Designed miniproteins, single chains, continued (4). Designs and how they scored, part 56

Each design is a single chain, and the fold is of that chain. pLDDT is the mean over its residues in the fold that is shown.

## One batch from the design tools (miniprotein)

Design m13924
Fold by ESMFold2-Fast:
Structure m13924 (fold): chain A 125 residues (1-125)
Amino acid sequence: SLEDIISKLEKVIDYLVEKGYITEEEAQVVRKILKENPELAKNIYDLLKKMAAKDYSGIFKLVYNILKTLGIDATLYEILTFFSFASDEELDRFFSKYSKEQRVVLRFLHLLFKHIDEVLKIMDL
């Protein structure tokens, strides 16, 4: 259910804070946005399911829809850059035209991708 998805994403956020990958301040921004945007939580879950299945079909569309929900009308180039092994500093610089809150969520999404094995385990995928 959607409540189960949100609960599991909360555990992922807690894990990222515990490992020092994000601050508690950044974690609160992510929690608020997920609570206010249930479609975002569902799209993230669908993306993670495809990653677990190693089914990369439609992955760009899912990322585009996630970014669109955040108010980011991403180009194909921006999506490809997001999927590169860019550092947090490179990502913040590349997406510097977006709000601080949008950049925090982008960094959260990038960390999900970077730590996918641990994330999938927490999500039971």
Scores: mean pLDDT 80

Design m13925
Fold by ESMFold2-Fast:
Structure m13925 (fold): chain A 97 residues (1-97)
Amino acid sequence: GDELTAISQKVKDIVNKQETLKGQIDAAYETAMEYVKKGDYDGAQAALVELQDIAMDSIKRKDYDLAKYAYEKMAEVYEKLDMPVAAKAYRKSAEIL
């Protein structure tokens, strides 16, 4: 194909990857929130680790919008865990991306 066809395919692959990762962030966030509701702090922490891994991988790929989204979701979970210092730190991380 021409250059436009190659660019279009690359953009489609990036969008599909971003949609998959956003779905993983949403699923990890919902999982963390359910563990918080149940008082299962170990389960909530495991889901937070998954969110952190997705955020770090997104930064390595320079997908700062996706990393910001993950950090904002982590901050919401930390607020529900009554950890306002951690929540503020992750919101600041999202703001500077």
Scores: mean pLDDT 81

Design m13926
Fold by ESMFold2-Fast:
Structure m13926 (fold): chain A 80 residues (1-80)
Amino acid sequence: ATPARLVSYQESVIGNTALFTLVLELPGGRRLVVTVELDLETKEVTTTTVTFDADGNMVSLEVEESKMTLEEVRKKLEEL
């Protein structure tokens, strides 16, 4: 398994949106930024994962949309 170091973790609720941002440092100086956005009204979840290389260049961007509860979002963040 590739070890990841947690650099920062933030949770916030702004209006009808719960936002979770996780920044991980991967071996070799690469960074993974995961943003989970939960719409509290529609219960839709958007997960955006951005990977940066050691020089700070974006090497990938992935967006996934699903319908989940806040508890399911929290559980997935605990598994990262």
Scores: mean pLDDT 73

Design m13927
Fold by ESMFold2-Fast:
Structure m13927 (fold): chain A 86 residues (1-86)
Amino acid sequence: MKKEEEEKYKKVLEYAVKKLLEGAKNKSGPYPEEVHEEVRKIVEGTRRRVEEALAAGDEETAKKIREEGKKKLEELTIKAAQKLAD
C-alpha cells in the first residue's frame, strides 16, 4: 500500500540532503559552518573507508559503508533542518 505522506517525506529528505551537500561543498546556504564541517567529515570518512574496502576486494563491506554514510547524512540533515526551522 502506497503512503503519499511517507513518499513526500522521503523526497523532501533527499532534496534537503542534496542542498546540504551543495552548501558544504560551496560553504553557502542557510546552515551554520559546524553542520558543513560534519558533512565533510562524513563524506571524507565514508570515501576513505570505501576505497580501503575496495582495495581489499571487499565489495560487500564497501556497500555497507556507503549505506552507513547515507544514513549519517540523512540524520544530520534532519537535525540541521529542525534547528533552521526554529
Scores: mean pLDDT 76

Design m13928
Fold by ESMFold2-Fast:
Structure m13928 (fold): chain A 87 residues (1-87)
Amino acid sequence: MLDKLKKEVEELRREFLALMPAADEAVKQGRMSRDQLRKAVILFTSGSILYSGGMSSPDEKVAKELLEESKRLLREAIDLVRAGLAA
């Protein structure tokens, strides 16, 4: 069960990174603000820190809480980039 959550967070991290070339191009073309992309990167960075904490925690309950919060932040980061790309 914890392994499934770890996989879901890894997949969200890969999805965010896969969106970066399109987001960078959108900012260069003036279709998305640099500030919007910066906010998404901050959310991704925060989520990645929590993912690292979840992966290294010996307490399964703490690991789960950190990974679930990581998943939430990564989803927010992806949604923010997708919203900017759809505008």
Scores: mean pLDDT 87

Design m13929
Fold by ESMFold2-Fast:
Structure m13929 (fold): chain A 94 residues (1-94)
Amino acid sequence: SMDDQIERIREELEAMLEKLKSWSDEEQLAQLEALTEMLLSIASRMSVEEVERLLKALEEVYEKYGDTLSPAAKEKLEELIRLLRELLEEKKRA
């Protein structure tokens, strides 16, 4: 069920990013800021293995869609990936 949840997150992220290319730079940035807060909150409650799978899904989404985003939104997505990597390393040390 967690693998199914992570796959759903990936699909929802892809759909969101497709929608975002029609939005203003400010709207894109606001959506990525909300996404960052949501995913960090979810990931804080995940196991190490679940955070690793979430990170892989986000990196795949970034590779596919990063260049379609505004520069500020792309930078925010890169920041989210970095923060999740930091969280993963903290969980591995615990």
Scores: mean pLDDT 82

Design m13930
Fold by ESMFold2-Fast:
Structure m13930 (fold): chain A 100 residues (1-100)
Amino acid sequence: MEKARELVEQVEAALKTAIDVMRRSPAGAPVAAEIVKEVADYVKRHLETIKADPEARERVIKALEEAIKEFQRIGDEHPEARPYADEAIKALKETIEALK
């Protein structure tokens, strides 16, 4: 459904912003982790709309999984960002479980 796809695009854009913030400045990691938590809350608020569209659900899960890989990489490259990367990864994993 078109509305679900618009929600997916918003989620993808917000995750990209969080990744870019943490990647450009590991000192900005707390801000990036908060953006991820806001994205998780946004997905949870629109959970039924996303779950009603299998393509939208698959796209959101893929975006969350890709974000997890990026945050794992950032945490490995920047140990000072690791606690916040781990917070982001936890929120994303919990969101994936809610979508299944």
Scores: mean pLDDT 86

Design m13931
Fold by ESMFold2-Fast:
Structure m13931 (fold): chain A 72 residues (1-72)
Amino acid sequence: SDEKKVFERAKEIISQKKGTPEDIAELIKRDPELKDVDDKIIKLAAEYVYQNRDKELSFEGFLQYKEKVLSE
């Protein structure tokens, strides 16, 4: 799924200790395979991996974070 690809790319970027959530989102958008994914999903993935950068990152955790944010 595109959400999983976005999450995996965000996880890769944060493992390199790259910048802010905004920097992470911009790097995801530079991936040709992810350019057509909804900006909201990209931003949520960037925020999730940044907020949880000192913890184990999981796709399930990202989906729970996304659902919580989008329900508001």
Scores: mean pLDDT 80

Design m13932
Fold by ESMFold2-Fast:
Structure m13932 (fold): chain A 82 residues (1-82)
Amino acid sequence: SILEQAQEQIEKAREAGRRGDLETMLRHLREAFDLSLQAPEMLPEVKEEIEYGLDRASEAGDAVTVMSLSTMLTVLKELLKK
């Protein structure tokens, strides 16, 4: 299901983030974000993981990843306001 695919992408993003592989983390977070637009029940969990990813990217000084995640986070915050 889309829900299971989104959860898999979140877990892969967590694993990449823990390794400091920010490029792989961003790729999986982007996929989780896209899937969450089709499965709104995943929006809160995807938002939380993007917030963790943003913290990791900020600490690493990865401006490109910070900009990408910040954009996704803004969209998710608007969707969660309903």
Scores: mean pLDDT 86

Design m13933
Fold by ESMFold2-Fast:
Structure m13933 (fold): chain A 105 residues (1-105)
Amino acid sequence: GVSNIENAIKNLKEILSVSKNPEVIKNAENAIENLEKFLKDPSNVEAAKTAIDNIHEIARLSKDDKKVLELARKAAMNILNSSTDLEVIQQAIGTILSIIGLELD
């Protein structure tokens, strides 16, 4: 099957195809780079944490963009489902809840 991290990268690449915001594009590119590092070295927890920070920033910049919020949430959920590190789990849950809040408002 396709890995959860590969699915997160796919969600972020979809954000690149639909967003016109340069800061969203920058954060999505940085998240993809860090998830590719994490995919090559799963002990690189800092790469996963950095990708989640970038996803959080994408969501903050995209309050009125329901499609980008949906893709950001799916990316964060895919990272959560791949992780056994408590700090990554905590950060991913916080980011997912923040995005859900934005999607409901």
Scores: mean pLDDT 90

Design m13934
Fold by ESMFold2-Fast:
Parts: C-alpha cells; structure tokens; sequence
Structure m13934 (fold): chain A 85 residues (1-85)
C-alpha cells in the first residue's frame, strides 16, 4: 500500500470512530458513501477485507450492533465472491 493511501485510510478510520462515538448516523452514512467508496476503488480485495475488519472492530467497540452486522455480512459476501473467482 502506498504511504498516501495508508494515511487516507487512517484518517477515514479516525473519522469513522469519532462519528460512531458521537452517534452521528448521518455522518457515518455520508462517510461510507463518499470516502469509503473512493478508498475501496484503490484497494485489492484482500486490502478491502482488512479495512472492513478494522471498521467492524470500531463498530463493535462503540456498540453499533446494526453497523457491525452489516459489515460482517459485507465481509462474508466479499470472501464468497473472491472464492468464486
């Protein structure tokens, strides 16, 4: 992973943690629809899986069970898609 992309991922994860800590659901949705989509387009499947796992740990840490379930399902589907290719 390139250093600039690594920094962007770190900033994304920090923003996600702050939004979840503050229960800003609209901010989380916007972050996922903008920054996450941009980041994932620059990542390989294995890197996306690692990012999703980090997001899942943050969601569990701040007690967002709904987001955690969505992320767990996304990880499962991405692993299944990778296995079929």
Amino acid sequence: MKAELEKKIEEFLKELEELLKNKDYDGVRELLNTEFNEIKENLETEEILELLKKMLEIAKKYGDEELAAVLERAIELLKEAEKKK
Scores: mean pLDDT 79

Design m13935
Fold by ESMFold2-Fast:
Structure m13935 (fold): chain A 73 residues (1-73)
Amino acid sequence: LEERAKEAIREINRLGEQLKSSESISRMVGLQLRVVAALVDVELGDMSEEEAIEEIEEAVKRAEELRKEELEK
């Protein structure tokens, strides 16, 4: 879980390097925070590891969509 989260944070950060607007950068940072929050929720017993992996994958997917939207504008 931790290793996947680390990879996801690196990927989201890489995708964020393409962004120029403060709004898009803020949204990208929010997606990184979602990955961290999923890890914390698992540690606190509020979320299963499976649910956390799904949340992490969704955050990466949204980061990819955000980058695509920004490049299309």
Scores: mean pLDDT 77

Design m13936
Fold by ESMFold2-Fast:
Order: structure tokens, then sequence, then C-alpha cells
Structure m13936 (fold): chain A 74 residues (1-74)
């Protein structure tokens, strides 16, 4: 079990590094459909987590810039 989870994390991380956004999302859907096993579950959760972190960080930065501009106008 633990080895399957570690392998899944590694594969998810490699997919995040080597694939474009469309391929990453396709793999998330494919691996999620197989998430009854620990390997595929760890793989899709890792890839999805990395994708959300990339989107979340960029969104947070843009929100912060907007709030700074709004405060400067008040």
Amino acid sequence: MKEAVRRGIREGAEAAQTLDDDERRRLIDEWRSRSSDPYHRAAYETLEGILLLDDGVDAAIERSKKLVKEEELK
C-alpha cells in the first residue's frame, strides 16, 4: 500500500512537470475513474493538487494586486 501511494505521488508529479494543461486534466479524469486503488488515487490527487496550487497562487497574486489598487483609490 505505502509503496503504491509513493509511486502514485511520483507519477502525478512527473505528469505535472512534463505534460500540458489539457493532458494533465485528461489524466486526472482517467486516474480518478480508477481511484479505488491507492496508486491511481495518489496519482490523480497529486496532479490535481499541483494544478490547483498553480491556479490558486496566480489567482491569489491577481486578487492581491486588485485589492491594493482599490485601497489606493479609497
Scores: mean pLDDT 69

Design m13937
Fold by ESMFold2-Fast:
Order: C-alpha cells, then sequence, then structure tokens
Structure m13937 (fold): chain A 113 residues (1-113)
C-alpha cells in the first residue's frame, strides 16, 4: 500500500505535477532513506522513458530527468533548472535551452500569482 502510494506520487511528480513535487519534497525531508528509495525508483522510470529518444538526445534527457528529481527531493527547482539550461547550452541544443527558459519563466510567473 505505502509503496504503491509513493510510486503513484513519484510518477505524478515526474509528469510535472507541482503538488506531487511538493509532497515528495516534504516526504524526502523527513527521511533520507525514503529520499534515496524514491530517487532510485524515479531514476529507473526516467531512464526507461528516454530509451525511445534518438541517441544524441537520450543522454541529455536522462541528465535533465536526474536534475528534475534532485529538485523535487531538495525543493530547489530553480537551481536545477539552471543546471539543465547549462547542459543544453553546452551540448548546443538551442531548442531544449529555449524550452527550459520558457518553463523557468512560467514557474516564476506561477509563484508570483
Amino acid sequence: ARRAELEALARAALAGDEEAVARLSALAAQSPELAAELHRFLLGEAYAETEALAPERAELARRMYELYLEAALHDDIDAQTAEMLALAEENGDAESAAQIRELAAARKAARAA
């Protein structure tokens, strides 16, 4: 039961549900062991999803997923978004860099509201 609830919450957070991200962050703050288990589960799911991507983008996508999960567990999405942007720029992926900037701007606007 608890594991199924955590997995459902983790999948919602991975899909970009900010409420699920906040709940996961709060749970991770209460238990380092739980944070480690959730991180391992989400990382496995993220890697499975990126296997369908073109090889040249798979590595970048996996790193972005890792940074997103770290943000969810540490409640520091802005800092991790900056790292994802740096990775996209470093790899010359102008399209992903533009998308990351748009997502960062949207999140800032949502928090201001």
Scores: mean pLDDT 59

Design m13938
Fold by ESMFold2-Fast:
Structure m13938 (fold): chain A 96 residues (1-96)
Amino acid sequence: GTARAEITSASQAELEAKMLEIFELYKENKEEAIKKLREYLKAEVEARKAALLAAGTVSEAEAAELEAQALAKIDGLVEEFEKNYEEALKALEESE
């Protein structure tokens, strides 16, 4: 419904703003940018777990397994972010 679309849109805008903040920080301090990215991704995993539990769609044990799987993927997401940053920087330099 409309309310779901509005929530998704607001979340997407905040995600884009956070990614831009981390992207700019990565240019100045890679270690701190990666730390903030990990903290953000962990907070998103915890929020999703809480939402699933509140919706009653999963048991606490199932939610814990999903959280563990999602947290295990954070390292891969961080590596993908670093790769995407280097590719974006190169594209920006080539577009001048």
Scores: mean pLDDT 70

Design m13939
Fold by ESMFold2-Fast:
Order: C-alpha cells, then structure tokens, then sequence
Structure m13939 (fold): chain A 86 residues (1-86)
C-alpha cells in the first residue's frame, strides 16, 4: 500500500544512521549496515498498518523495529562474511 511505502521511505534515513552507529560499535561493515537498515525499513512499512489496526502502541512498535534492526545487522554481517569466503 501507499502508506506502507511512505513509512518505509520515511524510516530509512533514521534506521540507516542507527545501523551505521551499531555497525561501527560492533566492527561490522557499512554494507552490512545498509542491508540491515533497508530490511528493517521494509519490515516497519509492511507491519505498521497491521499494528495500527490492532491498536498496538507506537512505543511497542518502535521497540519491535529496534529488535529487528539488531538481528538484521548480525545476519547481514554473517552473510557478507560467507560471501567473501566463497
């Protein structure tokens, strides 16, 4: 939906900055941060309409998004490491 795309697009810059900060702290690459931020923005866009309709709080949704970002960053870093090993 248009709403989901808007949430994804509006969330991406903030998620990208958060992902970069976390990646620097954990020793992960900028590429891992970019992948994680985009995957998390997509998750936020797709889930926001459902959570809004279900009456879930903004704070709870933000906490869920943060958990997804942290997991996505670890998974992206592991994927990239495996690709480099070939």
Amino acid sequence: SEEAKTVEENGLPALLEDARVLARKLGYSERAAEIAARETARFAGENFPVWKAAGVSSAEFQERVREVLERALREAAERLRREEEE
Scores: mean pLDDT 77

Design m13940
Fold by ESMFold2-Fast:
Structure m13940 (fold): chain A 99 residues (1-99)
Amino acid sequence: GKVEIKVEDMEAKAGEDLEIEVEAKNKGDKEAEVKVKVFDEETGELIGENSLKIKPGESGKIKITIKDLEAGKVYKVKAIAKEDGKLISKNEGKLKVIE
């Protein structure tokens, strides 16, 4: 299967809420499930997750809201795509929280 996942590095200001958006395009001939997880890079704690099923030829946006951003934190955004339970694609980016 062929799913393209777009995860970009991001910066946000401390004290705001941020909506992280991951775009995925299913260029394959089967339905794919795209899962996005956000981790605190220092602690490895899972901060948020969401998933979306994307039909063949369609695109989708997976959104995760991170609240009360703390200055100096770095969050890892990890996205994977699966078809019939098999991993077919992955991408990763990071969110840096600035003052």
Scores: mean pLDDT 85

Design m13941
Fold by ESMFold2-Fast:
Structure m13941 (fold): chain A 89 residues (1-89)
Amino acid sequence: MEEVAKLFEEAAEILEKEGDPNSEYVRAAVESFRTAAFLAENGAPKELILQALKDAIEAVRKAYQEGALSKETADRVLELLEKAIELIK
């Protein structure tokens, strides 16, 4: 689960650097990804990690819909999420 935690931390860092810091959804997405990383690093059940990931994805979607994320940033975050999902399966 170390690799999964690393991917979630990378997603959070991208959102912090490239997302709108004034967006509540960007902040929520960063927090959710860091929570997912913490759960993965501490050996939480797969189901809990997947639930945290769903919460993070929803926050990212809302941030994108309000214009707080560029398409390039959203695509990079989605690439990391696809890698994490494949490792969790």
Scores: mean pLDDT 81

Design m13942
Fold by ESMFold2-Fast:
Structure m13942 (fold): chain A 72 residues (1-72)
Amino acid sequence: MSVEERVEKYYEENKAQLDKFLADAGLASLPAEQQELAKKVYAAARVAQEADPEVAEEALALANRLGTELLA
């Protein structure tokens, strides 16, 4: 399973947790595209925390890339 597939699986399985994160982080007022991106950044960061070290580095790189898009 690729890092992107792991992040997508986390996103699909944890929708309620991602919605709660968005509300708790004060990001619920952002446009829908930014909210979606923020949820994906969170999902990628969570995958990095829970994965083997080799996968964790790739997941963290994905989170950083998505975070750069969110802040642009």
Scores: mean pLDDT 77

Design m13943
Fold by ESMFold2-Fast:
Structure m13943 (fold): chain A 58 residues (1-58)
Amino acid sequence: GSAEEQAAAEKSAAGARAGALASGADPDTMNRAEQIGASGYGDEANLNGARGYALAAG
């Protein structure tokens, strides 16, 4: 994927995490929301999103 696809997936993941936090979710639920958000960006963006999330977490 492109840098744009990775950035879009990261943004989606971060947005999902922020939404879960705003809803009063626990940290485990926030992590799941983040991964789901990254995965929602289509085929190649899905892998880039998962990678971006993993890199941000480490």
Scores: mean pLDDT 61

Design m13944
Fold by ESMFold2-Fast:
Structure m13944 (fold): chain A 111 residues (1-111)
Amino acid sequence: MLSTRTVTLLEADVKKGEKVIARVRAEVLEGSDEPVTVTLQVWLETDNGWKLLAAATATVRKGETAEVSVEFTAPEDGKYRVQVRVQGRDAKVRVEVTFNGKTATAEVELP
């Protein structure tokens, strides 16, 4: 059975016209040989909730490392949030996110 975990790693205030660069590096530390799907998402806070501005997806297996990035010009002033969605089965995944010069890491365990 596939499980999904979403982790919020970084938030920043960004001005309209500034460059937004977000990257995730994912590694499967332990688990089965089945592929894990990793999706990098960048969200903007709006009056109507969080709006998805950009996403990139990769698959990674045990013994592999995957990296995906998104780059765009900020359409609006506001709070920008970087999330990583991890989907798979029987895996421990390390995700490292870099967002506009800041870095954060998390471990995600999928049953």
Scores: mean pLDDT 87

Design m13945
Fold by ESMFold2-Fast:
Structure m13945 (fold): chain A 109 residues (1-109)
Amino acid sequence: SETERLEEEVLEFAREMASLPVEEAVRRAREYAERLIEEQGLADTPTMREQIEFSLLLLTARFAREEGLPQAPELTAHVLALLEEAIARLYPDAPEEQKAAILADVRAL
């Protein structure tokens, strides 16, 4: 299916980015988000771009950790920082324990 093909392409892209320096992986994730929005006819909003970038970098950090790559801690820190910023912006009134639980779940991935 088209969904299965897209999932495979996203996973392959994330795996390729895992071997890159963090700054390069971030740049490529942003470029991929812009291209995906255009190709899929999605609404081009900052929120959509941020969501796709976050998902790609989360997968990239996971692959980097699984492969034992030296940039894995820095990629993981970057993903956690993006998540913390998004939670603060989108859910400012969320309880502190709930915010901590979400960050812990992402660290465990």
Scores: mean pLDDT 79

Design m13946
Fold by ESMFold2-Fast:
Formats: sequence, structure tokens, C-alpha cells
Structure m13946 (fold): chain A 73 residues (1-73)
Amino acid sequence: MSEALRAAAEAMRAAEGLSAEEAARTVQDKLSAHPLVASAEAEGRAEGDKVVVTATITTKDGAVIRVTQELPA
């Protein structure tokens, strides 16, 4: 669990400054490439001067984790 949350945090950091669509794609691609992740879905939404990214991560041990982060645009 904690390792999947770390992967999510690193993916979110890589998405800072991107458009909502690029941020979501970056987060999804980074998470899907992680060896602990079975599947990942990400969506991005522009809100004022921020981009809100929500990632849903299914780990290889069957845990489902949802992370939402507000990123500066």
C-alpha cells in the first residue's frame, strides 16, 4: 500500500505544470509502468488556476487505491 501511494505521489509531481489532459496521461502512464501496479486510470480536470488529477490504482495484490491531488497549472 505505502509503495503504491509513493508511486502516485511521484507521478503527480511529474504532472505539475501540465494541462489537465497531459497531467492525467502522465500520471496514468507512470503508474501503469510501476511493477506493483496491475492497472491504473487517471483523469484530469482544470479548475481555475489548478489542475485536479484523480488516479485509481489497482495493485497486483488486489488493493484499490484512489488518490486526488490539486496541482498548480
Scores: mean pLDDT 80

Design m13947
Fold by ESMFold2-Fast:
Formats: sequence, C-alpha cells, structure tokens
Structure m13947 (fold): chain A 93 residues (1-93)
Amino acid sequence: AEELIERAREAIRRGDYERAAELGKELARSEDPEVQRAALDLADELIATGTVEGARAALEVYREVLRNTEDKELILRAIGGILRAIGVLLDLE
C-alpha cells in the first residue's frame, strides 16, 4: 500500500490525475480499512488541487471506497468527500 500511495502522490504532483485515480481505486479495493483510509486521504489531496480533473479523480476514488467498505466512519468520509468534490466541480463549471 505504501508504494502505491507514493506513486499516486507523484502522479498528483505531475498533474497525472487519471493515474492518481487508478492508484487510489486500487487502494480503495483493499479489504484493510487502514488502506481504504489512505485512499480517502489521497482523494482529499486530489480535491485540494482545485482542478476539474483532480475533483473528478477524487470522485472516482471516493465512490470506489463506498463500494468496498463496511466501516461507518469511512462511509461517512467518502459521502462527505463526494459532496465536496461536486461542490468544487460546480464552482469550476
């Protein structure tokens, strides 16, 4: 998981949000809630870029966490993240 997180952050720094989303979805598909939490942290970083592509990438990662988690805290974080990403997209149009 740690190596995937590092690669995803490098993708964000390069503006390669599509690759960051793919790596984030890989983390989100883990059965480990700690790894799923890392996917949520990555999605939060994608929203923080303030870009359309970053917000769209974040939405993909949050949705993947929702599909794979049964943890109530992670479900609430993912829902909150989806709403925040939609808000960013509406502001950027």
Scores: mean pLDDT 86

Design m13948
Fold by ESMFold2-Fast:
Structure m13948 (fold): chain A 87 residues (1-87)
Amino acid sequence: SGLDALREALEAVRASENGLEGARRAIDLLNAAARAEENPEAQLALDVAAGMVGIALGVGKVTGDEEFARRATALALEGARRWLEEA
């Protein structure tokens, strides 16, 4: 489910050695889940989360701020998780 994918992505971020690695792993998981998702609202939430994590990763790469990338990724994943829990 989309909720399971978001939980796995958040755990991947927590388990990663740095925020850039965590964000990249989260994007890969979210994109794979979105391709397999049949519910349009869940697919949209996963796609939006992947886009937001992509921005966090890009900013982190340009600035060298790995902690920003980690925290912004976690916030994006938590936001999508709350959205899907209410849907």
Scores: mean pLDDT 84

Design m13949
Fold by ESMFold2-Fast:
Structure m13949 (fold): chain A 82 residues (1-82)
Amino acid sequence: SEELEKEIEEGVRDIAIAVNITVGKIEGKDQAIIDTAVAGARALWEAGASNSFVTRVTARMMDAPSAEEARALAAEALAEVA
């Protein structure tokens, strides 16, 4: 619904800001990892995951050594929610 879409947009925006602020301390962080973490957070929000769960998974994705591993973490977390 439009209401749910708006809530997801707000949640993802807040997570993206938190991620950018946190990663801003680490110059040169791979943008592909950041993009993957944001996309993963959105997918978890759409699946109905809790705020704390989305935050924990997003933090793990940001610590991943590659976008591929971050994507794998997102897929594993999404399967856990389903």
Scores: mean pLDDT 71

Design m13950
Fold by ESMFold2-Fast:
Structure m13950 (fold): chain A 73 residues (1-73)
Amino acid sequence: SEFEKEAEEAIKRAEELIKSVKEPTWDNLVELYAAAIELAVLLVSGPEEYREKIQETLDKVIAKANELEKKLA
């Protein structure tokens, strides 16, 4: 389905972003929050079978964003 493709692509992009982001910059923080917004929209609009994986990925993105934000003060 269209949702399945979008969810899988969003999860993959978010996982890659978490692994690639090393430096606490505002640009990196903005990219992390953009990914979080995309995942949050998919979480509320989609079927239950994807919700656990989307939520888990969203939690990881938020954790990474919080880590960077602490260093930006």
Scores: mean pLDDT 83

Design m13951
Fold by ESMFold2-Fast:
Structure m13951 (fold): chain A 73 residues (1-73)
Amino acid sequence: SMAEARALTQEGLRHLNAGEPEKAYAAFREALRLDPSYEEALKALALAVGSLKPVDPAKLAELRRLAAEHERL
């Protein structure tokens, strides 16, 4: 549901602010699984992927896949 996607996005943003980008990534990915059209979660996922060091090509590929899915809606 959109309410659950929003709650997960807020949880992920708290993780980013705490310096936990891996936990943030997981939360934003789950938010987009529940609502692929939720633009705020997609933007937050991009921020989380950019915050991961070193850059993980698998997470970057997943971001690209979810962005493409969002564009088709």
Scores: mean pLDDT 82

Design m13952
Fold by ESMFold2-Fast:
Structure m13952 (fold): chain A 71 residues (1-71)
Amino acid sequence: LVEEARKLADEYVKKAEENPEQYDKFIEELRKKGEELVRKAQEQSPAAARHVRGVLDEGLRRLEKVKEYKK
């Protein structure tokens, strides 16, 4: 799940860099898919959910940096 979260975050950051006009859509999609991964991790353990959430939060920060370039 942590590895899946890293892959998901990297995928959406790459998509946002390739298509900056769609970054709002990618942020929303990462949030939705990320919450699904957090729910699955929470079913395994609170520690797993915390790690997955941390990876996704970092991915969202990277997407927010792309958004900053829009002014």
Scores: mean pLDDT 76

Design m13953
Fold by ESMFold2-Fast:
Structure m13953 (fold): chain A 72 residues (1-72)
Amino acid sequence: SVPEARLALEAAIKAGDLDAFAGALAAFLAAGGDVNARDANGQTLFQIALGVTGDARPAIVKQLEDAGAVKP
């Protein structure tokens, strides 16, 4: 489901796990997820990615932009 796919995607972003992120993003998009939708805290995936302090952040941000995410 979109909610389950989004939880996996947010977890992968927060962990900086690029392999988990790629799979979770593909699953989220296949489920019809909106990359610009806000979560229960009012945050977009882009905003969550900008909060990551790991060296994976540039790759995550680029892949979200390539998937149609817009800067908040």
Scores: mean pLDDT 83

Design m13954
Fold by ESMFold2-Fast:
Structure m13954 (fold): chain A 74 residues (1-74)
Amino acid sequence: SLSDQIYQLIAEGGALYKQGLEAIKAGDLETARKKVEELRELARIAREELGMPGLAEMLEQTAEDLEKRIEEAE
C-alpha cells in the first residue's frame, strides 16, 4: 500500500543517515557521500513517484545535513 511505501522510505532514510554518520566517524567520506546520493534518490521517489512533497523535503533536508557534516570533516 501507499502507507507501507511511505513507512519504508522513512525507515530507509533513517538507516541511510545513520550509515552516513558512521562512515564519517570511520573517515570513509566516499561512503558517506554515497549515502547523501541515496537519500536524494529517496526524496526523488517520494516527490515524483508517490506525490509526497513533504516527505521529499524531509529527506532532502536530511541529505543536506549529512552533506554539511561531510564538508566539516574534510
Scores: mean pLDDT 89

Design m13955
Fold by ESMFold2-Fast:
Structure m13955 (fold): chain A 100 residues (1-100)
Amino acid sequence: NKKIIEGEALNALGRMALWLGMPELAKKLAEEAVKLLEEADPESVELGEALLTLGEALYKLGRLEEAKEYLEKALELMRKNGSPLIPLVEEELERVKKAL
């Protein structure tokens, strides 16, 4: 599925942008990834992974309420599909909740 491949690639670039300290770019890339992956399969683990990237970018930008909403949705999708990233999402959610 072309949308899944493109969405995963954009998510990977968003993760790289976070690693390089570029949260605005990470947000833009993750938003496009979320759009493509949601159009492909709104219940997918790949969408959950992109939502995690978006939530982390929003957290770094100080957009805490939005970060919490996207991270909660990421956690829901990861729990539904089974994902080794669940502990990472739970840790990020706790960081956001403590900052609120």
Scores: mean pLDDT 89

Design m13956
Fold by ESMFold2-Fast:
Structure m13956 (fold): chain A 94 residues (1-94)
Amino acid sequence: SALQEKLQELRDFLEAVLARHRAELSDEERLFLQLMIWELDELIRENASPERVIRALEGMIARAEELLATAPAHRRPVLQEVIDRLREVKEFVE
């Protein structure tokens, strides 16, 4: 489905972010990205409803914003890019 393709694109984006920025990310930020990837894999596998996907994305956005608020200047662009992509996918699903 178009939703599953969009979630797969988001998952692949987060994997690429984790691979590219691994050395500069904190342990907490790396764990958060990994947990989001695993949650997206579950949503795809279970063919989750749009409502469930929206709730999951809202939780991911909220946590990413918490991490952004306390992040040093050099990591803020990476976290902002993640937030922007999560918001884009949420708008697509709505």
Scores: mean pLDDT 89

